Designed miniproteins, single chains, continued (2). Designs and how they scored, part 10

Each design is a single chain, and the fold is of that chain. pLDDT is the mean over its residues in the fold that is shown.

## One batch from the design tools (miniprotein)

Design m4320
Fold by ESMFold2-Fast:
Structure m4320 (fold): chain A 87 residues (1-87)
Amino acid sequence: SIEEVWLEFLEKLRELAETIEDEELKKKVLEYLDQVEEAVRNGDFERAAKILQEMLETVELPEELKKEFDRLALEATMRITELLEEQ
């Protein structure tokens, strides 16, 4: 399901966030991810995407983490697209 893809994506983002050495930045990222998860569990995927975008605009992620984030986001987007296209 689209919800399962989002929740798996969020779990991977949480693992990535745990590698952040700046404790204040890590806390802020994890707080945003909690809000995204709540929106996902409520079926509000538009709100989930908006909160995630606000996180990216608000926090400066190191380049290496940003690249991994983009990779995970692409994987999730492709899986969601496949679920929307019935074969």
Scores: mean pLDDT 80

Design m4321
Fold by ESMFold2-Fast:
Structure m4321 (fold): chain A 74 residues (1-74)
Amino acid sequence: SRLDELLKRLKESLRNEDRVSMKETIAEIYQLNGKPVDQNEIDKFVDDALNSIRNSKSEEEKEKVIEDYVNKVK
């Protein structure tokens, strides 16, 4: 489904710390789910996610953080 493709893209953007792709993908997921797109909420979400990823002590911890943030967007 389109949602599955967007969730996959979000995981990749989080791994790559691609802020632009993260913001675009989250906005598209919100639109698909009928949620209002609030740029300030998206910016805060992305900042929180990047801080959590950058504070990860291992690749395993980083992947768990990525999964957690992807689940929050669903």
Scores: mean pLDDT 87

Design m4322
Fold by ESMFold2-Fast:
Structure m4322 (fold): chain A 74 residues (1-74)
Amino acid sequence: SEEEKLRERMIEKLQKELGLTPEQAEAVIDALREEVEYLLDQGKTKEEILAQVSHPVLREVVEEIIRFLEKKRS
């Protein structure tokens, strides 16, 4: 439920800020989540991951993904 609500908020943000369809927003979130999980498993810090994201909207989405994954791993 918390993961589902977070996903819905990220989809809405990507639609509003980048003009993506719900399907495109879901694909972007899934790709970003997979990459973030991979980088965290490689020992990358939140700051190192965020430094690779140039677009402010995508950076906000990545930050939310990191926050969720860190909370789940705690």
Scores: mean pLDDT 82

Design m4323
Fold by ESMFold2-Fast:
Structure m4323 (fold): chain A 97 residues (1-97)
Amino acid sequence: SEERFRELARRAEELAERLREAAKEAESLGDLQTANLAYAAATMTDGFIRRARELLERGDIERALELAEEAVRLGKHTLEYVQERVERRRAELEDLA
């Protein structure tokens, strides 16, 4: 449904924003690999939602929902991984201080 799509798009947009925040934190901690991963995942999540909106406009509701759900899954799993990496890096730097 259009309502389901709006919910998924909102969640994906929130996840992409949180990934960008986590990327900036990773950069501040000198973890450029984690920062680059987070930025890439945010970009891919945005791309999936953009493509899903195009499919929805063409009437391909099922594929639009599938892509939106995939965007949310990608964003959520990558954010969890990035947050664990950031926390580990923060702990390592505190131990060195």
Scores: mean pLDDT 88

Design m4324
Fold by ESMFold2-Fast:
Structure m4324 (fold): chain A 61 residues (1-61)
Amino acid sequence: AAETAAQTALVSAAKKAIDENADLPFLERVKKALETASEELRKNPAYQALADAVQKALDDL
């Protein structure tokens, strides 16, 4: 419960940071961080939403 709420808050904050900072070095850093995520985190829908947001931001560049 507490971990799920914290992960949801982190994803929301990360999406805001992506929208505000949308430059290549920042997006590359976030993408590399996502690639090191645990199996448990990768199964979370919030993780997939964040990965999609990063990919869309990279495609818009």
Scores: mean pLDDT 69

Design m4325
Fold by ESMFold2-Fast:
Structure m4325 (fold): chain A 59 residues (1-59)
Amino acid sequence: SSMAELETERRNELVKPATAAATKTYRELGEDVTDEEERLKAEQKAAEVARKVLEEQKR
């Protein structure tokens, strides 16, 4: 399936704060988010956190 550009932009806005927090956490643990694998892990973790927040906000 294809995603609309606006839909992707909205999703990125929701995930952005979570991604920043995840990146900060990895950096504080002494790990740099410069490797592609680490970047993907940070994105996955951010997406998971964003999803949980959205589910809680439905209440």
Scores: mean pLDDT 61

Design m4326
Fold by ESMFold2-Fast:
Structure m4326 (fold): chain A 63 residues (1-63)
Amino acid sequence: DEELEMFKIIRENPESPEAKEAAKKLAKKFEKELEEAKSWTEEEHEERVKEYQKKAEELAKLA
């Protein structure tokens, strides 16, 4: 999962140029997701929340 790899880069060395680029890419991706979410159905919102919760759990294992 590309997002998880970017988070790992940020976790290992948050001050590196690679980590800053990864953070920028994630921020743009989440901004785009928020814009798309305005047109999503209730079911699509619930599905995305579940996906993000799973990703948060995987990230917590890295902490």
Scores: mean pLDDT 71

Design m4327
Fold by ESMFold2-Fast:
Structure m4327 (fold): chain A 60 residues (1-60)
Amino acid sequence: SDAKQIALLRQSIDNNKQLRDELNKLIAQGKGVEGNTARVATLDKNLAFLEARIKELEAK
């Protein structure tokens, strides 16, 4: 069902946000700045995709 799919997508968003927050903490500490910045950029793209997918499932 769309409701079940949306719930799974929201869980994925929460997981990606948690990882993004941890990577941003490392960047703030000057640790692995280049690599962690690239990973955050990938997570931001993934988050945008997941949010768009939820909107698609909620729309006709």
Scores: mean pLDDT 86

Design m4328
Fold by ESMFold2-Fast:
Structure m4328 (fold): chain A 76 residues (1-76)
Amino acid sequence: MEKLRKEAQEALRDARLGVELEKKGKETGNGTLYTAGALLRIGAGFQAKLVLERAKEAGDEEAIRLAEEAMELGGL
């Protein structure tokens, strides 16, 4: 269970960072920063989807919660 929670936390951290970079790119007119943020956010969402399936099988409610939050931020 600890490994799944760590993987979910990493996905959530990357999703949150992606959101922040995308927002900063929009605010500053930096298209490279916006694109990098969007890709990080979406990629973290897909990572979270893989963690979510394993977390559901393991019954790890905390990992499920973290992975679902990361997927939502990833637009999934």
Scores: mean pLDDT 85

Design m4329
Fold by ESMFold2-Fast:
Structure m4329 (fold): chain A 69 residues (1-69)
Amino acid sequence: SHEEEVKEELLKEAEELKEKFLAGEISIAQFFDGMLELALRAKEELSPELYKEFGEYLGKLYDEVMAAA
């Protein structure tokens, strides 16, 4: 579905954001700004069910980044 395609795009952008942070290409503030932008897009574009799944994924990325920071 279109929403599932949007979720996959957002997941790829979130992984890219994490990779850029871990590579030292962006600051922690830029990482969190990017995460907020993705969450806002997900809220507008995804069903509540898919938004919940994406939110769980963002929580996992947050934990991984906080462990590395």
Scores: mean pLDDT 85

Design m4330
Fold by ESMFold2-Fast:
Structure m4330 (fold): chain A 98 residues (1-98)
Amino acid sequence: KLEELLEELEKALEEAKKAGRESLVKLVEIFLKMLEGDPQAKEDFKKALMTIQKMPEEEAEKAAEVVWKAAQLLKNMTEENIEKANALIEELGDELAA
């Protein structure tokens, strides 16, 4: 359920804060806002990838779009939507690793 995903993300955020991983903290906070449906969070995620991760603008825009689409699918936590969200994230990971 969405509530279980939010709990796991909040736990991951706490662990990232404890480890001093400020960049990861920022990205997780923005992802939580994407799950809330804040359209500004998509732009904020793109900017975070560019400024914190030093990702080129074209790659950051593509990554932000894919992560946004995954977040919209996860708002309705069906098995199909979870599989689709995972597939989008894996495809993005493969392209960024190439």
Scores: mean pLDDT 72

Design m4331
Fold by ESMFold2-Fast:
Structure m4331 (fold): chain A 82 residues (1-82)
Amino acid sequence: KFREYAEKARKSTLEEAFKLAEQAIDEVPDPELQARMRAALEGIRWAYEEGVAGMTPESAVEQIADLLRAMEEALERKRAAA
């Protein structure tokens, strides 16, 4: 599910990738993980907007896609532990 969001984000514009990530995060049933993912997404947005060296639209999209993959892996680990 979230891997599909990640792949779609990689093929999207930066604006669309942020929107997709926000939608995916809203679907997270774990409030602690949801809060961490929102914080991470805002960190990516901040780095891009502040012009952190090496931050391009393409690298920001890749970081968003990686965040979505990490979110799915974290949810899978929690399900396996339950």
Scores: mean pLDDT 77

Design m4332
Fold by ESMFold2-Fast:
Structure m4332 (fold): chain A 115 residues (1-115)
Amino acid sequence: DFPYKDIAVEILDKALNGIVGPRIKNSILNSISSAKSIDEINAVFTLLPYLVGNENLKKIVLRLLSNLKVDPSKASNLSDTALYNILLLAIENLLTKDVNTAASEVSGFIDKYKK
């Protein structure tokens, strides 16, 4: 199991709150909570744009960045594909690293992506 799963699920719950309905939110959170590998996380997120739509995906990513204390304006003009990749990277790092290290990795990825 992932060492920071509880913190990752809590941060994701806050990012999803008020953007997606409770059934979809609980399905996503339960899938992440039950995941044993990054491949299982990727499988969940592959379906996410179909469940919530690209507009809500953007809102989720920007809120997630804000909760990590990463400036969401850095990502506000990125493509849907870039936002999806940021979401996957953020969840992977939150599951496997402490929140401060995860935030640093996500911020560094966005800075490299914009160059």
Scores: mean pLDDT 83

Design m4333
Fold by ESMFold2-Fast:
Structure m4333 (fold): chain A 98 residues (1-98)
Amino acid sequence: MLYRPSGLLRKALEKLGIKSDVLTREEFDEAVDKLFAYLDKDGDGRITREELEAFLKELGITDPAVIDGLFRALDADGDGYVTREELRRWAEAHTREV
C-alpha cells in the first residue's frame, strides 16, 4: 500500500529532503520518525511548542494563530507536548492511501 502525504505534512517532508510523492508504509514510518527526530531538538521524546514554532517558521509559517491551532491539533491530550504517537496520528490524518 502506498501513502501520499498532503498539505503541511508534504511541506515538512520536503524540508527534510523527502521529495517522493508516494511512500511505502515503511518509508512513511521512517519519514515520521525523521520528522520527529528533527523537531525533538533535545532528544527527550517530546516536542515543545517552541521547537514546533521554530520549524514552522522555517517553512514560512509565522502566524501565531496558525501555529497555536496546529500545536493544539497535534497535542491531542493537552499536556503541552507532542509525542511521537500524536505526530504519527496527525501525519496519518494528512496522508491519502493510493
Scores: mean pLDDT 78

Design m4334
Fold by ESMFold2-Fast:
Structure m4334 (fold): chain A 68 residues (1-68)
Amino acid sequence: MKSLVELLVELAELSKTASPEQQERILAFLREYVERSQATLGLSPEEQQRVIEEIREEIEELIEELRE
């Protein structure tokens, strides 16, 4: 299974050939990711890991949508 870093790299590679609308979707997701990451500050390591896993799954779904 791909790590969060591997998925972010794949998303970045997809952005190079993406349409302007797809690039805006990618940028919007990255902004949301940063906000969610900041919101996890002060949570336990276990809770942070759960949020990271949820973000990872959402990135996988976005990549799949962008490929179709």
Scores: mean pLDDT 77

Design m4335
Fold by ESMFold2-Fast:
Structure m4335 (fold): chain A 82 residues (1-82)
Amino acid sequence: MEELLEEARRKIEEGKLVEALRLVAEVFEEKGYDAFAEILKDLADNGIEFPKEVLLEILDKLEAGDYEGAIKLVKDYMTSIT
């Protein structure tokens, strides 16, 4: 999991935001949030880009073990764009 979080940060720094979102989905899948991981993979496959700042905030929550807080950030962002 630490390797996935490090790779996700690297992808964000490279501007590869869709790839970063896929790595976030993999982290959720490893933690047993399979249904939520599938939603994030579908968003990435449809080219939905999360802003760099939102992705970094999600990674901070995941690194802290706050998976529920990370899920809330994703949902709040999705609600703001729909």
Scores: mean pLDDT 82

Design m4336
Fold by ESMFold2-Fast:
Structure m4336 (fold): chain A 119 residues (1-119)
Amino acid sequence: MVEELEKLAEEAKKDPERVAEEYGEELVELLKDPDPAVREAAIRAIGAIGEAAVPYVAEPLVELLKDEDLRVRGTAVLAIEALGAAAVPYVLAPLEELLSDEDPAVREAARRAIEALLA
């Protein structure tokens, strides 16, 4: 799985629109995988696709800011940055809700994601 996701990230650099259309739904399912290494690899593949991934992954990706694994949360922030300004209409409201989360680590991840989108 992880090795296949690394190959998918390389293909995404050549044809991001095709990879997003063909694998977008599968990547969303992998974001829910019980293995944090698989979730992290799926997030990296999404980041490699960039803006073209926005309509498939934006809201599911925000949920990963609440992930129990610290590396998964950090990788999700970087992927939201890679999606860029095109993600703002899909993710801004969910991110603002996470600023009020009970977990200070979740609030911090949401702040970083919002700052990344403004850059």
Scores: mean pLDDT 80

Design m4337
Fold by ESMFold2-Fast:
Structure m4337 (fold): chain A 61 residues (1-61)
Amino acid sequence: SAAERQRILGEIAREHRARVDAVDAEYKADPTITPDQYNARLAAVHKETAAEFARRLAEAA
């Protein structure tokens, strides 16, 4: 349903923001983390979010 899809979107969006914020906070707190490492961690978070979103949408169908 549209309501279920919106619920999933809201949950995934909140989880994604929390993960991105955590990566950003770690990068700001730790000067030994390189920009390449930071970008790699963000890319991993984006891939994980996309996979989880696809999985949850499939389960809701």
Scores: mean pLDDT 86

Design m4338
Fold by ESMFold2-Fast:
Structure m4338 (fold): chain A 116 residues (1-116)
Amino acid sequence: MEIGEETLEAMARAAREALGLPESLLPLVREAVRAALAAEQAAKAAGASNAEVLARFYATFAAELLRRLGELSKERAVEAAEKLLLAELEQSLSKEDAQKIVEELKPLIEREVEAL
């Protein structure tokens, strides 16, 4: 799957806003999104389920972003991944439904963060 620069830029801006990061960190967010998209593509190629692909994307995104900020810990990566996933789901779902999906995916996100 081709990563369009426009798509990557849009995703990076949305994530920056969701995490409340300053615009000066947009290049770091962009690189974290790029890493997450590569991990997602690898998971899809390996035949992972939709839930596993989603968990891999957000776990990789959160871990790579926090690593680049010098703030990486397992607990912070899980919390950031849940926050990013919740913000994305709330664009299409009710808050209650979005929270239920995040809760269901939390064990998968924790396993993906442990593997990084």
Scores: mean pLDDT 80

Design m4339
Fold by ESMFold2-Fast:
Structure m4339 (fold): chain A 60 residues (1-60)
Amino acid sequence: SLEEELRAVIHDPAVSPVLATVAGMLLAGLDFAKKYNLPEEELQEIERGARDVIAAARAA
């Protein structure tokens, strides 16, 4: 899941502190969106940001 991939980024000591912080914010955003049933378009935008951060962390 995206949440599991974001947690992996947060806990990876090789990932920059900035990327780990952004991953933490996106994880919180995903949890909030799912808990409050935000519109699908907003959830998709958060998921896109999450995928971008995961890709950036893997490229580093």
Scores: mean pLDDT 83

Design m4340
Fold by ESMFold2-Fast:
Structure m4340 (fold): chain A 65 residues (1-65)
Amino acid sequence: MSKEEFQKAALELVDRLKEAGLITDEQAERIKELVSKGQLTVEELARILGLSPDAVEEAIKELLE
């Protein structure tokens, strides 16, 4: 997965989680800000969501299948 593919997949994941009511507006806003700056990593996304990096990687792979 390229950095660009990861940023796009992370935005899609965040939108789905927000629609499902699983994350707060503040969490979604923080992630979108980091994506716009090109600074979002798997580790940072996991930290914001309260998940493990492995769980984030699996969720992103599911979105790209």
Scores: mean pLDDT 79

Design m4341
Fold by ESMFold2-Fast:
Structure m4341 (fold): chain A 63 residues (1-63)
Amino acid sequence: EERRKLFLEKTSEGVLEAIELIVEGIDKIVEKHRPLTPEERKEMEAWKKRIVEQAKADIEKAK
């Protein structure tokens, strides 16, 4: 039980880190194709925040 709880906790942390790296990578790829306008930059930052928060909520719900 204790080992399983620690495994799930560590796995959740790893998944969150992976998601954060993926959304950051997408941002960098988009920026390379063309510079974002200030409005598009705000939308990108809002999208990244929503994706990370959604992932956190889904992981918590799955526990």
Scores: mean pLDDT 75

Design m4342
Fold by ESMFold2-Fast:
Structure m4342 (fold): chain A 82 residues (1-82)
Amino acid sequence: NLTEEQLREADRLRMEAYDLDKDGVITAEELRAAYESLGANPTDEEIAALMAFYDKDKDGVITFEEFEEALREFREKVEKER
């Protein structure tokens, strides 16, 4: 299993690549793909919760900055609930 720090760094690098292709927006599918590429298996509910929190406009996408904040907050929450 990848550590949360490794997941964050690799996810960040992967999202920078997606950002170039998607003009600075991240979809739920891209968020899921990033986690899966790092060996994590997020649930549909986990991805939906992150998207619901950061997709304030309800347009189905979030910015790269919102994506980074979502991942950071998700990992902090998981640590605290341990």
Scores: mean pLDDT 63

Design m4343
Fold by ESMFold2-Fast:
Structure m4343 (fold): chain A 66 residues (1-66)
Amino acid sequence: DDEKTKEVLEAGLKSAELLQELTGEGEKWRERLIEASKDLEETEKVAKEVEDAAVRALNQAARAAA
């Protein structure tokens, strides 16, 4: 389903943008998401991985700011 793949891709790209702001690593994740966007299952997998990475980066930033 192209529409579902697009939604998952957009969510992953937002997480990659956050990672770029926090760590400078977001561009690498954005490239992986675009490559994965040919297959819904792969797109979902990569989007989850980038979201997990963004959560880890946020937790590190929160500890550094405390």
Scores: mean pLDDT 79

Design m4344
Fold by ESMFold2-Fast:
Structure m4344 (fold): chain A 87 residues (1-87)
Amino acid sequence: SALRERALELAEEGDRYLQEAVAAAEAGDYEAAIAHLDKAEAKARELAEVMRELAKEEGEEMEEHVRAVEAVVEAIRARKAALEAEQ
């Protein structure tokens, strides 16, 4: 499925940015950490949209995965706000 392949690619890219954000924060570079979280949020939002398209094709079981991805977006936003408050 092209949608499944796209979802995996977006998840992989998002995870890479989250790892870069953790490394930047550990180094004390909060500006770089926030920039990486911005990129991770963009990938997570796109993933949520792809997962909503998959839910239309594959049914109700995919709706739980959509909610999980939306929760990840909220978690990234909360972490960005916390880091911005530290600056």
Scores: mean pLDDT 85

Design m4345
Fold by ESMFold2-Fast:
Structure m4345 (fold): chain A 122 residues (1-122)
Amino acid sequence: MEMEREEKKKKEGEEKIKKAKELFKEAERLIRQAEDAAELAKASKSYDDALTLYSLAQSYYDKANELLKKALDLVKEGGKFMSPDEGKELIKKAEEKYKELQARGTDIVNEAKNYADKLKSS
């Protein structure tokens, strides 16, 4: 009975971690879309076009950041049902991935915004 309950909790944890991995992949795709929009913004000759593309990049990043937060929460929840060492390693890797993708998205959006602002000042 106790062993069967532990196995059920472990399976619930594994499903949460699986869902988190899917959300991280979706967030990475959205960050790539933000990168594409930001590159188009930096290639724009007009302030209005650059601002529109910056706003699009920001929108993709905002969606990605929401998914990243949900993914990290799922790994933290799922990790509770794993062995202590396995849970710690999964959470650590998820936190590192979260920080990496969040930093990348922030840099992309800031570069596009700075470029648009320079066009307005010209």
Scores: mean pLDDT 86

Design m4346
Fold by ESMFold2-Fast:
Structure m4346 (fold): chain A 74 residues (1-74)
Amino acid sequence: ISALEKDLLEAINKYDVDAILQKTKDLYQALKDAGEYTLKLANADVNAYYNMLVIQDDELLEKLKDVVKEVASQ
């Protein structure tokens, strides 16, 4: 989980949309496997930075919703 959180933060810092989507999927999959799927992103810093990013990009927000929905449907 911590390694996936770090990878996601790095992707967000680079504004790499494809990496953000992939690492979000990987993180939610890992949380689901650990039985923590109902929790928001575990790291508060990741959550804060993520919220700042999505406020600035409606297209990215829609893609992120699709990724979360895909993981939830498995």
Scores: mean pLDDT 63

Design m4347
Fold by ESMFold2-Fast:
Structure m4347 (fold): chain A 61 residues (1-61)
Amino acid sequence: MSERELVLKEVAEKLREIGDKIDEGLAKAEPEIKKLREQGGSGEETLELSLKALREVLGEP
């Protein structure tokens, strides 16, 4: 295996880990997003909730 192939494999593994964290964060926000949509909330409000969940999962302040 080339050095490039090893790096790509590690990148793929890290991307999978990040994807799992994103999915978990969005799943936690899903009930609140659904409630907001049912109440006629804006797409901007929905995006703000999604972004907040992603920031929390990624450990951003």
Scores: mean pLDDT 73

Design m4348
Fold by ESMFold2-Fast:
Structure m4348 (fold): chain A 66 residues (1-66)
Amino acid sequence: MTREQILGAIEGADAAYEAGHITPEQLRVALNYVRRQAETLPDEERKEVLEAIRRAYERHGLEFPE
């Protein structure tokens, strides 16, 4: 996945959770999936994605998985 696709996936998962369409566990699964995809990105893009994931967890009161 590209950086843009990963950021879009984070936004989509965040919006679905906020709308009540997915559970906290499903949100964690989705965010963990995109975190793994971020491993293929350059360091700067990977840091941006990891920060976006961390912010999504914090917004919903969920623990960031290390």
Scores: mean pLDDT 78

Design m4349
Fold by ESMFold2-Fast:
Structure m4349 (fold): chain A 94 residues (1-94)
Amino acid sequence: MELERRLRELLERAEEGDREARVELWRLLAEAVAAGLYEPSAEEQERLEEIFREADEAAQDLRPLAETVSGQEANERLLEAALRGLGAEEVRAE
């Protein structure tokens, strides 16, 4: 139940341009959604798209996969591309 608190903290830092916070926010959201602990509303999704615009642009070429493969597999590939777009590979090369 501290998930929402951590989410808000990371969201604030990500909006300030903290790349590490953006990476951690993406990981937290992916895990929380997969576990059923967090489901973003349409309004929240719109806000997240603004914050992750660079990640979304990096992942855009993978969007057609969502039509032909399982949502989980497509989401994992999009997440990896998004993290690269946010600079995760430059920060955490492991």
Scores: mean pLDDT 55

Design m4350
Fold by ESMFold2-Fast:
Structure m4350 (fold): chain A 74 residues (1-74)
Amino acid sequence: SIEEAKKKIKERVEETKENLEKYVEYIMTYGSEAEKAKTEEMLEKLKNTEEEGVKEMLYLGLYDLYKSVLEKNS
């Protein structure tokens, strides 16, 4: 359902907020140069935005990037 999808998105956003430093550190340690650059770009955008929908998209992007790096190194 749309309600379950919204809940899952919110859970991933909150998980990423709570673990942001850990996720970033992992990408900066094990990620490619392109993945590290993308992480820095997303963090800069996150610091400079006040729009909640944009923040949500950036946290989801960071989550996806972290999971992608984790899968390649597992």
Scores: mean pLDDT 85

Design m4351
Fold by ESMFold2-Fast:
Structure m4351 (fold): chain A 83 residues (1-83)
Amino acid sequence: SLEELIEEMVKKELAKIKSKEEALAKMAELQQGLQAVANLTEEDLRGAIPGWEKILEFQTAYAQRLLEELKKRMKEEGWEIPA
């Protein structure tokens, strides 16, 4: 299923994170990506390929799930999130 695919992708990406610095960099990347999606205009969407809504839904769900798991790992590892 789509949910199982997202969870497998999240698990694989988390396995690559070896340090606090890598975790923070990935969190920043994900937050910037989510903000970019939130800022999309009608003009931006006019250039999109067919199926763009499903692609954005998938990418957003994946980014949110990975961000949640990264925050959880940061807490479990005792890594402080910068203010």
Scores: mean pLDDT 79

Design m4352
Fold by ESMFold2-Fast:
Structure m4352 (fold): chain A 122 residues (1-122)
Amino acid sequence: SDDLKNNTLGVLYMLLSLMNLNAYYLTKDEKYLELAKYYFQKALDLGETISVETVNRILSNPDKVDELIKKLKIFTPEEARELAEEFRRLGEDDAAEIAREVADVLEKNLKKLEEIKREIGQ
């Protein structure tokens, strides 16, 4: 469905944002910071949280929950927070803030999906 497609795209844009932040950390090339900002905004525009309609669709098709959880776990919230701390040590406040915000969004979505999975398993 479009909601599941948008959630999948949102996760992919969060991962692209983190990948570009990591490239910025390694290269100091500002183009990667701008790409990270761009993909982060795209992820937020597609929805940082799971809608009620998406929850209802997932409850009718629980196998899709595992795929989305797997994608969210490719970059852990802890890894994103570690990247944020490294940028803070370098004085790269914008990059640090994006990495921290991405970590929070990934954690919120992962917690919601794990809760849905538990409800299905009961």
Scores: mean pLDDT 71

Design m4353
Fold by ESMFold2-Fast:
Structure m4353 (fold): chain A 80 residues (1-80)
Amino acid sequence: MKLIITLPDGSVVEIEIEEGDTLTNLLLKIKSKTNLSDELLQKIASNFSLEELESDVTKELLEKLKKILEELGIKAEIKE
């Protein structure tokens, strides 16, 4: 499964989601592959419960993340 992010500057980043990746692991992958600020990443994370952040990435969590990113002006697409 892949998350494709188009940043506000027009940069496109593809992130591979591996089996057993938590939502926190995914957010750290986003941080490492993008120049998104720690403040913005914290704002994204604040939309999730601690349980969701520590849970394995599901399609439902990815769709929730996509919606949050789009509200922040970041286009996101989920591919299997």
Scores: mean pLDDT 82

Design m4354
Fold by ESMFold2-Fast:
Structure m4354 (fold): chain A 88 residues (1-88)
Amino acid sequence: MEKALELRKQALLNGFDEAIELAKKNEKVPKELIERLEELKKKLPDVPEENLYAVGAELTKLIYLLKDESTPPEEIEKALEKLEEAMK
């Protein structure tokens, strides 16, 4: 069980790094959203184990939206808000 949890947390950390790098390369993403992502990454160790699946799902959706250059900033912000809610 412990090894599976550690692998899940590592996968989420890698996902945050990917999201942050994609956001930095996207001219439509405000600096404030990048700072919020970096803060959420720092909070990941304190997230309850039962919430990690929801965090993974919302993070995956955010990464998908960030890879699409046609995505409106409002959709990126909504995805980030859902990720923040999942981490509570």
Scores: mean pLDDT 81

